# Designed miniproteins, single chains, continued (3): the designs that were tried, part 95

Each design is a single chain, and the fold is of that chain. pLDDT is the mean over its residues in the fold that is shown.

## One batch from the design tools (miniprotein)

Design m11288
Fold by ESMFold2-Fast:
Structure m11288 (fold): chain A 125 residues (1-125)
Amino acid sequence: IKGKKILIVDGNEKLVEELKKILEEEGAEVKTALNGEEAIRLAEEYKPDIVLVDLIMPGLSGLEVIRWIRENFPETVVIVLTGFTDEETIQRALEAGADAVIPKPASKEELLKTIEEGLAKREAR
């Protein structure tokens, strides 16, 4: 993920700052959003390579953010980080255009592996 642009979208400010630190230590450039409206605005300006998005946040839902990103940035890797890992929630996220779903809390190793797998699949075309 070295040199990649990552947008983190989660209503939990402490989690966002922790994830940002982890990803920046691995060489990524990171921007953060605490709600769906901010996420959409930043995605337009920043054009991220990867989006990490929670499904539960104030305002626009994570599913609406995922659908918007997939429509406007079809090459962007979208990974869902959520505390809701039931089959229905996972299926809805994938149907909305997510590349993967990771449970919260995620290990650094699981997060990095999932990001790299998503990038490899989209870069290969």
Scores: mean pLDDT 80

Design m11289
Fold by ESMFold2-Fast:
Structure m11289 (fold): chain A 70 residues (1-70)
Amino acid sequence: SELKEKKVKEVKEYVETVIERAKEAGLSEEKIRKIEEVGEEIVRYAEENPETPLDELFEKFNEKVAKVVE
């Protein structure tokens, strides 16, 4: 479905934006790699669970990223 594809695209764009900001903020390569891994996980989750609201996907991603940047 086009709507499902749009949601996955929005998740990917959000993840890329967070990774770019982390790089600009001077986070270590190890932390950036962990954020990239979390991003790959959330994209897969969005693809496998098309019923999940975009807000919930962003919340799950943000919670995991917060644990990496501590």
Scores: mean pLDDT 85

Design m11290
Fold by ESMFold2-Fast:
Structure m11290 (fold): chain A 73 residues (1-73)
Amino acid sequence: SSLQSRGLPRPTNPNMSAVDRGIDVFQTSVQNGLISQSTGQRLIDEVIRLGRTQGGQAVRDYMSRIAPGILKG
């Protein structure tokens, strides 16, 4: 592995993986006009905080509550 001279390894963080998926959903929803940019930014900020403070399961639980409401718009 040291002989590969690769740069710094990317952090493997399951919480950030869940956050990245949540961010993608909300950004796509804003792009498609399902929610406002302000609402999308607030939801993105919330999944980032949840992933950082409470972990990936909290992000998934939040997404399961919020995403169906967004998809109705």
Scores: mean pLDDT 72

Design m11291
Fold by ESMFold2-Fast:
Structure m11291 (fold): chain A 100 residues (1-100)
Amino acid sequence: SLEEAKRHIAEASRALQAGDVDRALEHIDKALEIIEKLPESEEVLGLKAQAYMLKADVYIKRGDVEKAVQAYEEAARIYEKLGLTPLADAVRAEIERLKK
């Protein structure tokens, strides 16, 4: 099911590139559902962070800044937990850019 989660993340990314935000969100939610059932590992946490980054992008494209910020905050928290401080800092900078 880790491979299934990866496939859903890849499909979500493709859907976003095609402008199909509803299909992207469907694949993101399915990936997160699978991820929640997997044992915690660095790879699983990395996929979870990537899923939340894609979810933030969906909400930006929908004009829902509040939900985008919430998704980015989840991703930043996971990157920090993984010790990926430059990625966490970049996400936090994006959050501040979105806030007026």
Scores: mean pLDDT 88

Design m11292
Fold by ESMFold2-Fast:
Order: sequence, then structure tokens, then C-alpha cells
Structure m11292 (fold): chain A 64 residues (1-64)
Amino acid sequence: SIEERFKYYDLDGDGVITLDELNKLYPTLPGFSARFITLADKDGDGKIDFDEFKAYMTSSLALD
């Protein structure tokens, strides 16, 4: 589920996904981590909360 995917990326369980957490999961793909944050980060704080993650995964963000 979306919730299970979010928890997989949310390594410290604080309810947000950070660039640091993505880099820990994908240390050899820093461009992937930065791009993921940029596309999903709605408020520009460098963090993805559950609502932003869900919107990104469910194509609520129609920006291409």
C-alpha cells in the first residue's frame, strides 16, 4: 500500500521523508534522491510528508 511504501522511506518514523533518508536507501543514486524530493516536495522545505507522497504516487501532481 501507499502507507507501507511511505514507511519504507521514512527510516526514523517521524512522518516525513528527507533527502538524507533517500540517500541512505540509494547512496549510489544522489540524482534520484534529489529529483524525488523536488517532484514530491509540495512546500519546498526539502521534506516529503505523507500527503505529498500520496499525491505524488496517485498522480495528483499533474506537472510534467
Scores: mean pLDDT 70

Design m11293
Fold by ESMFold2-Fast:
Structure m11293 (fold): chain A 109 residues (1-109)
Amino acid sequence: SSEVEQLLNQIVDLTVQFAKGAEELAKTLPPDKKAELMRELIFLESSVVGLYLLYLLKASPETLLKAIDKLIQTLKDLYERFGDLLTDEQKAILEQILSLLKKLKQLIS
């Protein structure tokens, strides 16, 4: 496996771990906040899957870099909107995903 593939697999695994924690958090929130968090979570998961599919389809480095930058922004927006509601463990997972995306960006650049 390439180093790129290893980083993508780690990003997927951490996203799944974050999703499980977010699902538990959602049970404690009012219906409007729950719906908002679940929409952001679906968008995050879809974006991660989309990045992996672009890689498997051998998309250009430029296309991959744009997808990575959008995903980094998605994580920052999620952290800004819901950070106060997240556990320290969930925050650490988001920070790990962000770190891995930055490493992935350096390898593709």
Scores: mean pLDDT 88

Design m11294
Fold by ESMFold2-Fast:
Structure m11294 (fold): chain A 80 residues (1-80)
Amino acid sequence: MKEEIIKLIEEAIKKAEEGDAEGAIKLAREALKLTQKSDLPESDKAVAVFWLETAIKLLEEGKIEDAIELLKEAKRIVEK
């Protein structure tokens, strides 16, 4: 599950960088869903969920660069 979450976040970042905001949102939502169901420590889970939810909102608002930075932060927390 942890590896699957990381892969989804990496694919979301790639889609955002390619200008595919809809694809990035879809992948980020899947990463969010898996993170919520994961066995990550509760504090790390809460932080990763917050960053993924915020990144999705930024993608929906067209703030792509800000969203990519938050996706990278979510990935860093999951990799702990």
Scores: mean pLDDT 85

Design m11295
Fold by ESMFold2-Fast:
Structure m11295 (fold): chain A 67 residues (1-67)
Amino acid sequence: PRSALSLEDFPESELGEVFGVLLSDRDLRTLFFHSLRQAGNVESALELTREKVLRYRGRPLAEVLAE
């Protein structure tokens, strides 16, 4: 998959402060693909990714990815 989510694909109003400072495009892509494997569909994966991002601001990325 060469076309993937980036920081710009998510609402800056909610995630921009966290993502713009803490995460790169690759981190967001990694979170999304992990979520996609768990959810089995894109819409659920997007919701899981957004929730994991909210948790990321209080947790190490490695722990978020493990979920």
Scores: mean pLDDT 56

Design m11296
Fold by ESMFold2-Fast:
Structure m11296 (fold): chain A 64 residues (1-64)
Amino acid sequence: MVSEEVKEKFLKELKEIANDKSLTPEQKREKANLVVIKYSKGLSDEEVRELAAFFKEAYEKYLK
């Protein structure tokens, strides 16, 4: 399972992207995808799926 510390760091980076007023919505999506890739390194397939589900929820709350 993905730890709460990893989820908190992941959310922090997504919120920083969401709050960056210099970025277009397209650039925010691109940077958010790079964060997912970054945090997926070293995780199992199950943990990657868990992180992807968490990202979808966070994206709808903060990046949409």
Scores: mean pLDDT 75

Design m11297
Fold by ESMFold2-Fast:
Structure m11297 (fold): chain A 79 residues (1-79)
Amino acid sequence: ADAAADAFSEWFRARVEELLALTDPEAIRRAAEELRRRLTAEFERVAALLEPPLSAEEIEAARRRLEGLIEQAVKAALE
């Protein structure tokens, strides 16, 4: 069971939903910066708990994908 991956997905979804609920541009930027900072640490922690654990290349690819989702959410919230 990918319980760690499921927990991470739920955590990330909740953070993105919080960001999308914001209407103030400064609050959106601040929340996005906070999420980016937390994302790196949280994702690395979860990746180490997966069976089998992700490779460094898979970690980098997934991190880039998640960063793209944050950028899309920021753009949607600002428009």
Scores: mean pLDDT 76

Design m11298
Fold by ESMFold2-Fast:
Structure m11298 (fold): chain A 86 residues (1-86)
Amino acid sequence: MEEAVEKIREVVEKADKAAKKAVEAAEKGNYEEAIEHLEKAIEYLDEAIEIAKEFEDKEASKALVEGLEKQRESLKRKIEELKKKK
């Protein structure tokens, strides 16, 4: 469990870095590049969700998956908004 939690942290940190690159690209008006970085961030969140689902503690797994899915939906909404500018 502890090792899997650390793995999730690492993957979520990669998602955060990708999201920050998306913000930088959007600030420069590079909306296509920003969308690409957000899509990569979602890919990392999907990986973290799969790791969380493998937890034997079903209650902890459910709480963690719900948090990650909410963050994933937030990024999907940002992609949709950026696509309107593209």
Scores: mean pLDDT 81

Design m11299
Fold by ESMFold2-Fast:
Structure m11299 (fold): chain A 97 residues (1-97)
Amino acid sequence: STLEDQVAAAEAKIPEIAAELAETLNVSKADAEEAARALLEAQRARALGDRARYEELLARAEAAMLRIIDQILEVTGDEELGEEMRRELAEMFARSR
């Protein structure tokens, strides 16, 4: 399969995956879709050598994931877990740059 075929196939699954995650974790489907779509687009931009677009999309994915963490914390009340999750997320995205 071409890269475009693989991206299209993955993109088609985003609404279903986001719905499943939203239901399972009690988070916003819109935030889950934004995170997944931004990550997929970031990988495509990276494969095409578009560094500026890659960095932009990576930042967008990080912002959406931080909103998801905040929503999980609203349900669990575990602020210590939330701080750790936010720290690990920041480290992961820093390593990707």
Scores: mean pLDDT 78

Design m11300
Fold by ESMFold2-Fast:
Structure m11300 (fold): chain A 87 residues (1-87)
Amino acid sequence: MKKFSLEEKADLLVLLRLGGFLDGSGVLTREQIREFLVSHGYDPESEELEELVEEILKALDKDGDGYVSEEEMLAVLKEAGFLDKLP
């Protein structure tokens, strides 16, 4: 399984925001992550996609509920220094 660094997690969150996959609810679901990756060239039937979705959720979701809150996303972006680079 591929482990994501904090920096790689922050990159994925930035791409999700720029791609418009955050619906303004402040919550990022497993399904939204999967749809985002498929939209950016990942094969929807690949084992790599499923592993990537699980690693992203594990890395961002501390509560284990399968959702990533806006607060959790902002914490990752801040820790990786992306908030200083993005308006």
Scores: mean pLDDT 61

Design m11301
Fold by ESMFold2-Fast:
Structure m11301 (fold): chain A 75 residues (1-75)
Amino acid sequence: SVKVYQPSEEELDETIALAIEAGLLSEAEVAAWRAAKELATKLGYASRAAVRLLAAGRLDHPLTRLIAALRAQAA
């Protein structure tokens, strides 16, 4: 079984801030990530569905890709 880490809103913000300081993300990319994060928060069901889709190797939704990218950033 594959365990996936789901960051909280605060952990997402901290990860983004660290990525900016490390030069991995520009301010424009951060604005796009904040918009995507807000959408993911409104679609709470996507988090559980994304865990199962990631385990199955399937990414059918933009929020699933966002969650996968954030998990990779946290690792």
Scores: mean pLDDT 53

Design m11302
Fold by ESMFold2-Fast:
Structure m11302 (fold): chain A 75 residues (1-75)
Amino acid sequence: SQKEIEKLLEEAKLAQLKADAYQTGYDLNLNAAKKSTDEEQKKKFLELAEQNKQLAEQYEEQAKELLERARKLQE
């Protein structure tokens, strides 16, 4: 139904916004790691960057799945 398609598209947009936010977190922590002169602090920023990257990838995959489900309902 059209309402199901609209809901999936809205959920996909929300998932993409979350992915974008975590991608920003990845970029910020990666940049902080590159600028750090302390090895322990650098390691902590790299760990935070990796966590944000994993969450960004999870939400991006969720957005792709929701978009694919919406496309199949249009067929």
Scores: mean pLDDT 90

Design m11303
Fold by ESMFold2-Fast:
Structure m11303 (fold): chain A 90 residues (1-90)
Amino acid sequence: MKEAIEKLKEIAEPLLEEAEKAAEEGDKEKLLEIAEEIRRKMEELAKETGDKYLEMLALEIEAWIAEMRGDKEKAAELLKELEKLKKELA
């Protein structure tokens, strides 16, 4: 947990700041690029640590990206995976 939290802070803090700015400017392309980078880093960290909360966060971001791109089929599949993972964590 400690290593995952430290890596999460290193990854998330600068990217979240960029994401907020892109959202304020309405730059959907930049926002999607930042979200995809955060997702990749979270997915990598989840695989290294086995942390299901990081896996859940990566899936949430991937589902949101799919919705924003209009890929309804992929978004639906990812939301089903997310629901299964949330049930395991409860």
Scores: mean pLDDT 75

Design m11304
Fold by ESMFold2-Fast:
Structure m11304 (fold): chain A 103 residues (1-103)
Amino acid sequence: SEEEEKKFLEELLKKVREALSNGDYDAMIKALKEGEEKFKDNPQLVELFKKMRELVEIGKENNDLYRAGEVVIRALELVINTGDYEKALQLVEEEIARLKKLK
C-alpha cells in the first residue's frame, strides 16, 4: 500500500504540473480534491490537500496562479521524497500568509 500511495502521489504531482503549465485552475483544484478523497483516512494529508487548495484559490484571486502552483509542486515533492508532512504544510501556510498580506 505504501508503494501504491507513492505512485498515486507521483501521478497527482504530474497532473498538477500539467495543469499549471496550461494555467488550468479547474484541473489543479480537481487533482487536489482527488488527493483529499484518496487519503481521507490520513488526517495530515487531508489537511495538506485542503491548504494546497486554499493556496491555489488565493493565487487565482491574486492573478498569481503560477507561483501558488509552484509552491504546491514543491510541497508534493517534499512529501513524496521525504514524507515530511509538517514541512510541506508549513511551506503552503507560509505562502498563504504572504499572499494575504499583499491584499
Scores: mean pLDDT 86

Design m11305
Fold by ESMFold2-Fast:
Parts: C-alpha cells; sequence; structure tokens
Structure m11305 (fold): chain A 90 residues (1-90)
C-alpha cells in the first residue's frame, strides 16, 4: 500500500539575501512528518542550484545537490515541482 503523501510548494526570498529566490517543495506523510524537501534556488543573475533533502537526526540531510543551473534548467525544475505539488494536493 502506497503511503498517503501531501506536498506544499513555497516561494520566498530571504531578508538577508533578497537577490535569491527559494522554491521549496515540502512533502509530508499522513502523520505530518516531513519525508522529503526539494529546494530550488534562483539567483538574480539567472543561475540556480537544486538540492534534495531528507530528514536526519534533528536536521535535514542533503541527498543530492546540483549547482550552476541554467535558466532553462530552472524552468524545467519549477514545472516538475509544480506538477508534483498538483499530483500530491489531494
Amino acid sequence: MKPKLSATLLTYSPVSQPDLTHHLLVTLDENGNVVGVRLLTERADGVGSYSDLVPGEGTLVTTSSTGNLSPEQIEKLKEEMRREEERLRK
């Protein structure tokens, strides 16, 4: 039986780094536990980075990371994250 998952996509710019825009897709299980986070960061220069994170002991642990994303790669990842949120929004 597949676990019942929900996902929320959040977009924000840090007050300390307003030239960055973070897109976070947070996935929760049916008990409200975080099971995964997808993090896409856009820089004002059009370059981005991407990380997959999972819960560890008292923190989030990076399982994969990719830097120096082109604007085209950023748009593809934003579309993938949006589709994942739509898929898990029920």
Scores: mean pLDDT 76

Design m11306
Fold by ESMFold2-Fast:
Structure m11306 (fold): chain A 92 residues (1-92)
Amino acid sequence: MVVMTPELERLLQIYAGLLQVDAQTLLENYQELLAEIPQEVLEQVAQILDTGEKENKDLVTIAEEVQQQLNLPPELTAVALAYVEHQRLQEA
């Protein structure tokens, strides 16, 4: 079971707002939604996030690029971005 940290909860709320999805639904179903996303897709999300940050893109633009390039629904896009960013913070 993935432990919900305050940092992960905050990231889920931010991306839920940006993608106009219900934050409470993401928080309650985080584990199930994350399981829907293949590891390869999570790696592609990390690449898009890293490239966007290097190009000084805002989070809205990065989230839209992830959703469009990977053909993810908004809920999975929010979960994938929150997961990837949280993992990067844990490694730093």
Scores: mean pLDDT 82

Design m11307
Fold by ESMFold2-Fast:
Structure m11307 (fold): chain A 78 residues (1-78)
Amino acid sequence: EEERRRAEIEAEVDALGEKGNELAQQGDTYLAESEKLRKDPSKKEEADKLREQAWDYYIEAFKYHIDAVLLRLEFERE
Protein backbone atom coordinates (compact mmCIF):
# COMPACT_ATOMS: atom_id res chain seq x y z
CA GLU A 1 0.00 0.00 0.00
CA GLU A 2 1.20 3.52 -0.93
CA GLU A 3 0.75 4.84 2.62
CA ARG A 4 3.04 2.19 4.14
CA ARG A 5 5.63 2.73 1.38
CA ARG A 6 5.56 6.48 2.10
CA ALA A 7 6.21 5.83 5.80
CA GLU A 8 9.14 3.54 4.93
CA ILE A 9 10.68 6.15 2.59
CA GLU A 10 10.21 8.91 5.18
CA ALA A 11 11.90 6.72 7.82
CA GLU A 12 14.87 6.12 5.48
CA VAL A 13 15.09 9.84 4.61
CA ASP A 14 14.96 10.72 8.33
CA ALA A 15 17.69 8.16 9.13
CA LEU A 16 19.98 9.57 6.41
CA GLY A 17 19.29 13.13 7.59
CA GLU A 18 20.00 12.20 11.22
CA LYS A 19 23.30 10.57 10.24
CA GLY A 20 24.22 13.65 8.20
CA ASN A 21 23.36 15.93 11.12
CA GLU A 22 25.44 13.77 13.50
CA LEU A 23 28.47 13.97 11.18
CA ALA A 24 28.02 17.75 10.78
CA GLN A 25 27.95 18.14 14.58
CA GLN A 26 31.21 16.16 14.82
CA GLY A 27 32.66 18.49 12.18
CA ASP A 28 31.52 21.52 14.20
CA THR A 29 33.29 20.11 17.29
CA TYR A 30 36.58 19.65 15.41
CA LEU A 31 36.27 23.10 13.82
CA ALA A 32 35.67 24.74 17.23
CA GLU A 33 38.76 23.02 18.68
CA SER A 34 40.79 24.09 15.62
CA GLU A 35 39.69 27.73 16.10
CA LYS A 36 40.76 27.64 19.77
CA LEU A 37 44.19 26.25 18.84
CA ARG A 38 44.67 28.81 16.04
CA LYS A 39 44.94 31.55 18.70
CA ASP A 40 48.36 30.03 19.55
CA PRO A 41 50.82 30.25 16.60
CA SER A 42 52.80 27.27 17.97
CA LYS A 43 49.67 25.12 17.53
CA LYS A 44 49.05 26.03 13.87
CA GLU A 45 49.83 22.55 12.49
CA GLU A 46 47.57 20.89 15.09
CA ALA A 47 44.81 23.42 14.34
CA ASP A 48 45.13 22.86 10.58
CA LYS A 49 44.86 19.08 11.05
CA LEU A 50 41.68 19.45 13.11
CA ARG A 51 40.21 21.76 10.45
CA GLU A 52 40.96 19.13 7.78
CA GLN A 53 39.18 16.51 9.93
CA ALA A 54 36.21 18.87 10.33
CA TRP A 55 36.08 19.30 6.54
CA ASP A 56 36.12 15.50 6.04
CA TYR A 57 33.13 15.20 8.39
CA TYR A 58 31.26 17.97 6.53
CA ILE A 59 31.87 16.25 3.16
CA GLU A 60 30.53 12.95 4.55
CA ALA A 61 27.54 14.76 6.09
CA PHE A 62 26.84 16.44 2.73
CA LYS A 63 26.78 13.05 0.98
CA TYR A 64 24.18 11.74 3.46
CA HIS A 65 22.05 14.87 3.06
CA ILE A 66 22.21 14.58 -0.74
CA ASP A 67 21.19 10.89 -0.54
CA ALA A 68 18.22 11.89 1.65
CA VAL A 69 17.14 14.62 -0.81
CA LEU A 70 17.47 12.30 -3.82
CA LEU A 71 15.50 9.51 -2.11
CA ARG A 72 12.68 11.91 -1.21
CA LEU A 73 12.61 13.45 -4.70
CA GLU A 74 12.44 10.01 -6.36
CA PHE A 75 9.43 9.12 -4.18
CA GLU A 76 7.66 12.49 -4.56
CA ARG A 77 7.95 12.44 -8.37
CA GLU A 78 5.49 9.52 -8.46
Scores: mean pLDDT 82

Design m11308
Fold by ESMFold2-Fast:
Structure m11308 (fold): chain A 100 residues (1-100)
Amino acid sequence: DVVEAAKALAANRDTLIAQFKQNAAKAGRKVSKASLTVEIDEAKNTVTVSFEAEVDGKKYSATVTITAEGKIEAELESTDPEVAAKEKEIMAEVEAFNAA
């Protein structure tokens, strides 16, 4: 199920990047770089999704690993100090999901 979801995400990669750029433009932001990579490890039954973007000269990266047990591991990095609040919110959602 996770592998099928990952394949669907990979198939929609260009659409997701386009939507991200449109949303950024509506917010008055300039996106100079954006990429989404989906890696499926069938031997470990894990899926890793990596997102990298550069918006208004600031760098953002997020790596999310979904394990065979359906647990989520997230790593977030940014040069934007305003992102710290969103990072905290996202990590709280990941912890809540894993605790359920």
Scores: mean pLDDT 74

Design m11309
Fold by ESMFold2-Fast:
Structure m11309 (fold): chain A 78 residues (1-78)
Amino acid sequence: MEEAEKLARKSREALENGDLVKALTYAEQALILDPTHPLAREVLRELSEKAAGVDPELARRARMLIGYSDAVERAKAA
């Protein structure tokens, strides 16, 4: 989906700029539109690693979203 791709790209740019909160927000919105979006999943993984020592709640939120995406992918494979 074009809109999910745009949101995932905005999430990546926010992460590269050090805006972890915006990166999380855009990635979450991308997953709402496309629950298994590859770029959104990748950004969330990097975000969870970068935020772990700085903002533990943000890192936890990113991990929860990755878990949700993984669950959707597993359900599609079953």
Scores: mean pLDDT 83

Design m11310
Fold by ESMFold2-Fast:
Structure m11310 (fold): chain A 91 residues (1-91)
Amino acid sequence: MEKKKKAEKEIEKYLEEKTEEKGTALFTGGKKLKSHNFKSLEEAKEYAYETLTGKNPGKYEPKSEGGKKLEEKWKEETKKKIEEIKKKYLE
């Protein structure tokens, strides 16, 4: 199996797990904390995926400075983890 495909599979698994975790947290916790206003769990998961992948969702802005800082932390942690996975398989 090509090393690139192994890296892609590990990245996909990580993103799926984190999208479920962060999307659910944003839908339930974000509504309670007034940091986000999503219409559905699916919308919250889409926003989480775009945020984690650095695609800048543009659909929902964080409602607080704390929410903005939390999302920036998630982006940086995800970027770092993706690079670690790439190095593991591609070096």
Scores: mean pLDDT 69

Design m11311
Fold by ESMFold2-Fast:
Structure m11311 (fold): chain A 97 residues (1-97)
Amino acid sequence: MTKEELAKKLAEKGDTKAVIDYAREVANGDPKKYRELVLEILELAYEIMEKKGFTLSPEEQKKVDEFIKELGPDLPERERKALRYALYLTFKQKKKA
């Protein structure tokens, strides 16, 4: 399974386990490589969700922006994208639950 296929499954189905299993296998016990793989897949999934027109409400977007500001202005773009995607998944899951 490719990173792109995993990102698509994560974006469409919220399949976090498939991402974790893939990253564990490829990283083979390297925590830095594991983190880098997870961040790459989350970044790709964020881009897929944005391209599909998934948007937060103005109220939800404000909460995301406030949370990112609390983490600091120097948060790398890759980690910022991953964080935005994780928050998008959290909001989407709450609406379906």
Scores: mean pLDDT 68

Design m11312
Fold by ESMFold2-Fast:
Structure m11312 (fold): chain A 69 residues (1-69)
Amino acid sequence: EYSEDMSELGKLVRELTEKIDDPKLKEELAAAVGRYAANPDDEAARKALIETAKKAGLSEEEIEKLLKL
């Protein structure tokens, strides 16, 4: 009911980044998600998100889920 105030993208990013000990990679993934969410029509942002998500170990289905949000 309460205390959930997080987007689905935010949950996915947190789950992935919590397992990553490299703060730079965590920052890159979070930034890529933020850029894409701000402008979904930006091909560069979309490409960066896909590349970073693949580097973080996401499957193609997981990447599609991120792109739909």
Scores: mean pLDDT 68

Design m11313
Fold by ESMFold2-Fast:
Structure m11313 (fold): chain A 103 residues (1-103)
Amino acid sequence: GAKEKAELLLKEAEDLLEDAKKALEKGDIDGAISALKEALSKLVQAMKEVDLSAEEATKLIGHLLAAIGELIEAEKGINPKAAIEGALKNLEDALSLLKKALS
C-alpha cells in the first residue's frame, strides 16, 4: 500500500543522505550533490504517498524548497560546502517530518 511504498522511499532517502555525508567528508562535492538530488527525488515521491496535514505539508515544502536552492548554489560553486551542508540539514528535516507523519 501507500504506507509501505512511503517507508521504502524514506529508507532509500536516508541511505542517500548517509552517502552524501560520506562524500562531503571525502571532499567529493559532485558525489555529495548527486546523492542529495537523489534523496530529494525520493522525499518528493514519498510526500505523494503520505497523508499530510496543511501544517505538515507547509513545513515539508519549506524544507524541500530550501534544499533545492542550496543544491543550485552548490552546483554554481557558490560556497559549495556550506550549501551542501544546508541542503543535507533541510533534507534530514524533511525526512524526519515524513517519518512522523507515517507514525
Scores: mean pLDDT 91

Design m11314
Fold by ESMFold2-Fast:
Structure m11314 (fold): chain A 87 residues (1-87)
Amino acid sequence: SVEDVLRALRDRLLALREDPTATREQALAAVEETLAAVERLLGPDHPLARGIRQVLDWMRANPDASREQWRTALGLVVAGLDEELAR
């Protein structure tokens, strides 16, 4: 189901956010995969897709971002997924 896919994506992002050994590159790849899935399931103009795209654009523009900065970015994507799952 759509809910199962969104939950799996959310859980992966949360795990990366909480993992002290996770790399920025792993986080970037997970956000890219999450955006592709959300665009396919909900459409590219959906507010969640637009929000994830903004996070992805920020991550790509800031390759030297600190762990705390990209961890905050992951938290924004997780929050968006949690809001959609609560519908």
Scores: mean pLDDT 88

Design m11315
Fold by ESMFold2-Fast:
Structure m11315 (fold): chain A 68 residues (1-68)
Amino acid sequence: SERAGEARGALIAAGLPYMIADAYADLVEFLKKNGKQEVADEAIALARQGKADEARKLLNKAVLEIFG
């Protein structure tokens, strides 16, 4: 989807390697489908600011809240 492309593009622009950016883009879509839309959007906003490490930490925390 266009939105998945935007997340991937932002993460790549923030300096993540393609395979890692692709995995985190998939994680963003997973979080959106599981009621974590606001967290997913914040992570994309952080990536667009070049804050790739902060974006990754936010996404990892959200996943732990779903599975923990």
Scores: mean pLDDT 76

Design m11316
Fold by ESMFold2-Fast:
Structure m11316 (fold): chain A 100 residues (1-100)
Amino acid sequence: SSELEELEREAAEIVQEGLEKAINSKTAKEMVEHIRKGYEEALRLFLEAGYITEDEYREMLERITESLDKVEKELTEIQKKYGLTPKEVLEMLRKIAEEA
């Protein structure tokens, strides 16, 4: 429906704002925290609109948090190995994705 499409667009904008804040972060921890917050806000929007349950919201957020904790560890290791900032790591990952 158009309502769901509008909700999905708003959620995508919230996630994108989190990613933009993440790009400007100085540490992997700050980066993943901005991404986590963006997903939390987006999922809350779906919860409040009645498209997901409280249990689904909690389960999804927990899974996202676990995934982001792994990403933080991996990014921290990459930063130490290559001497890169979070922004430079994200730019490298973006280029790899575009070339794949």
Scores: mean pLDDT 80

Design m11317
Fold by ESMFold2-Fast:
Structure m11317 (fold): chain A 58 residues (1-58)
Amino acid sequence: GRERALRAAEQAAGLDQGGAAAVAGMLYKSGLITREAAERAAASGGPEAARAMREGAV
C-alpha cells in the first residue's frame, strides 16, 4: 500500500494538474490514499499534488 502510493506521488510531481488528478483518482480507488488527499491533489498540480498524495498515503 503505502510504498506504492509514495512512488506514484513522486511521479505526479512531474505531471500537469490533469495528470496528477488522474493518478490521485486511481490511488484513491485502489485504497492507497485517503479521499481528502485525492480531492486536494485533484485541485492542485505538480509538486503540491504529490505532497497531498504523500500526506494521505495509507
Scores: mean pLDDT 76

Design m11318
Fold by ESMFold2-Fast:
Structure m11318 (fold): chain A 74 residues (1-74)
Amino acid sequence: GDALIQRAEQIRAELLELLKQSEDPSIAIKLIGIILRVIGLTEDLRREQDINRQQQLVQEIEQLLQEARQLLAQ
């Protein structure tokens, strides 16, 4: 639904802010990889018609955000 797409777009925006804050080029490259994966999952989410599968896709996107935060914490 629109709310799940909005959440995915919020996560993309947060990942871009984390990328701007990255001072390490190696971390920046890994963050770019995560952002590309989130973009792909968001496109899958836009095409998905099953509500349960949409929720699973958003959960995968949320996990990628946590991975990005963990990279910056290291």
Scores: mean pLDDT 85

Design m11319
Fold by ESMFold2-Fast:
Structure m11319 (fold): chain A 68 residues (1-68)
Amino acid sequence: DKKVKEILEKTRKKLKELLENNPDDSVGRAKLVFEGRLEVAKEVEKSDSNLSREEEIKLLNEELKELE
């Protein structure tokens, strides 16, 4: 889903900015990950996507893990 990919990319950019400016802000990183998950869940709720919620959440977790 295009919208899910946009949410993932937005979350990744926010995480990169936070890591660059505040590398010790683990709470801030956790909040961004949580926000990204909520945005993905909300998008799945309203979309006609054929991807399961589990698959979309898994992709989000994998993408965000690559930034650590």
Scores: mean pLDDT 69

Design m11320
Fold by ESMFold2-Fast:
Structure m11320 (fold): chain A 55 residues (1-55)
Amino acid sequence: SMEEAKRALVRLASKGMAEGIDDPVKLLQAVEEEAEKRGDRETAELARQGLRSVQ
């Protein structure tokens, strides 16, 4: 749901990863990609949960 995506965005914003993107889907995709590159499984999974909620 959109509410789940919003919760994911709030948590990702607290980690400083949510700036500068107006589209929630694009934001979540960018965060997932960056987290995967860094091996941050927790952040990547949170972004995937948000994406599943909107797609």
Scores: mean pLDDT 68

Design m11321
Fold by ESMFold2-Fast:
Structure m11321 (fold): chain A 75 residues (1-75)
Amino acid sequence: STIDALAESFRRDVEELLEVYRDDEEKVKKLKEILEELEKAKTEEEKREAIAKGVSFLLEEAVERALKRREEKLK
């Protein structure tokens, strides 16, 4: 199904981010929480919710990273 393919693709992307952020314990913890939610999701609705929650976190993380980059340029 489309949602199963999307969940698998998203899981793979999160696993790649675990390698990128391997030295950031806080980010690793949050990424593992996303993977755990995906693993617990059994219905299409639960999978959609897990993906949506994970995507929201990754968007917030991208914004935080962009803001920190700007703060470094101000020093």
Scores: mean pLDDT 79

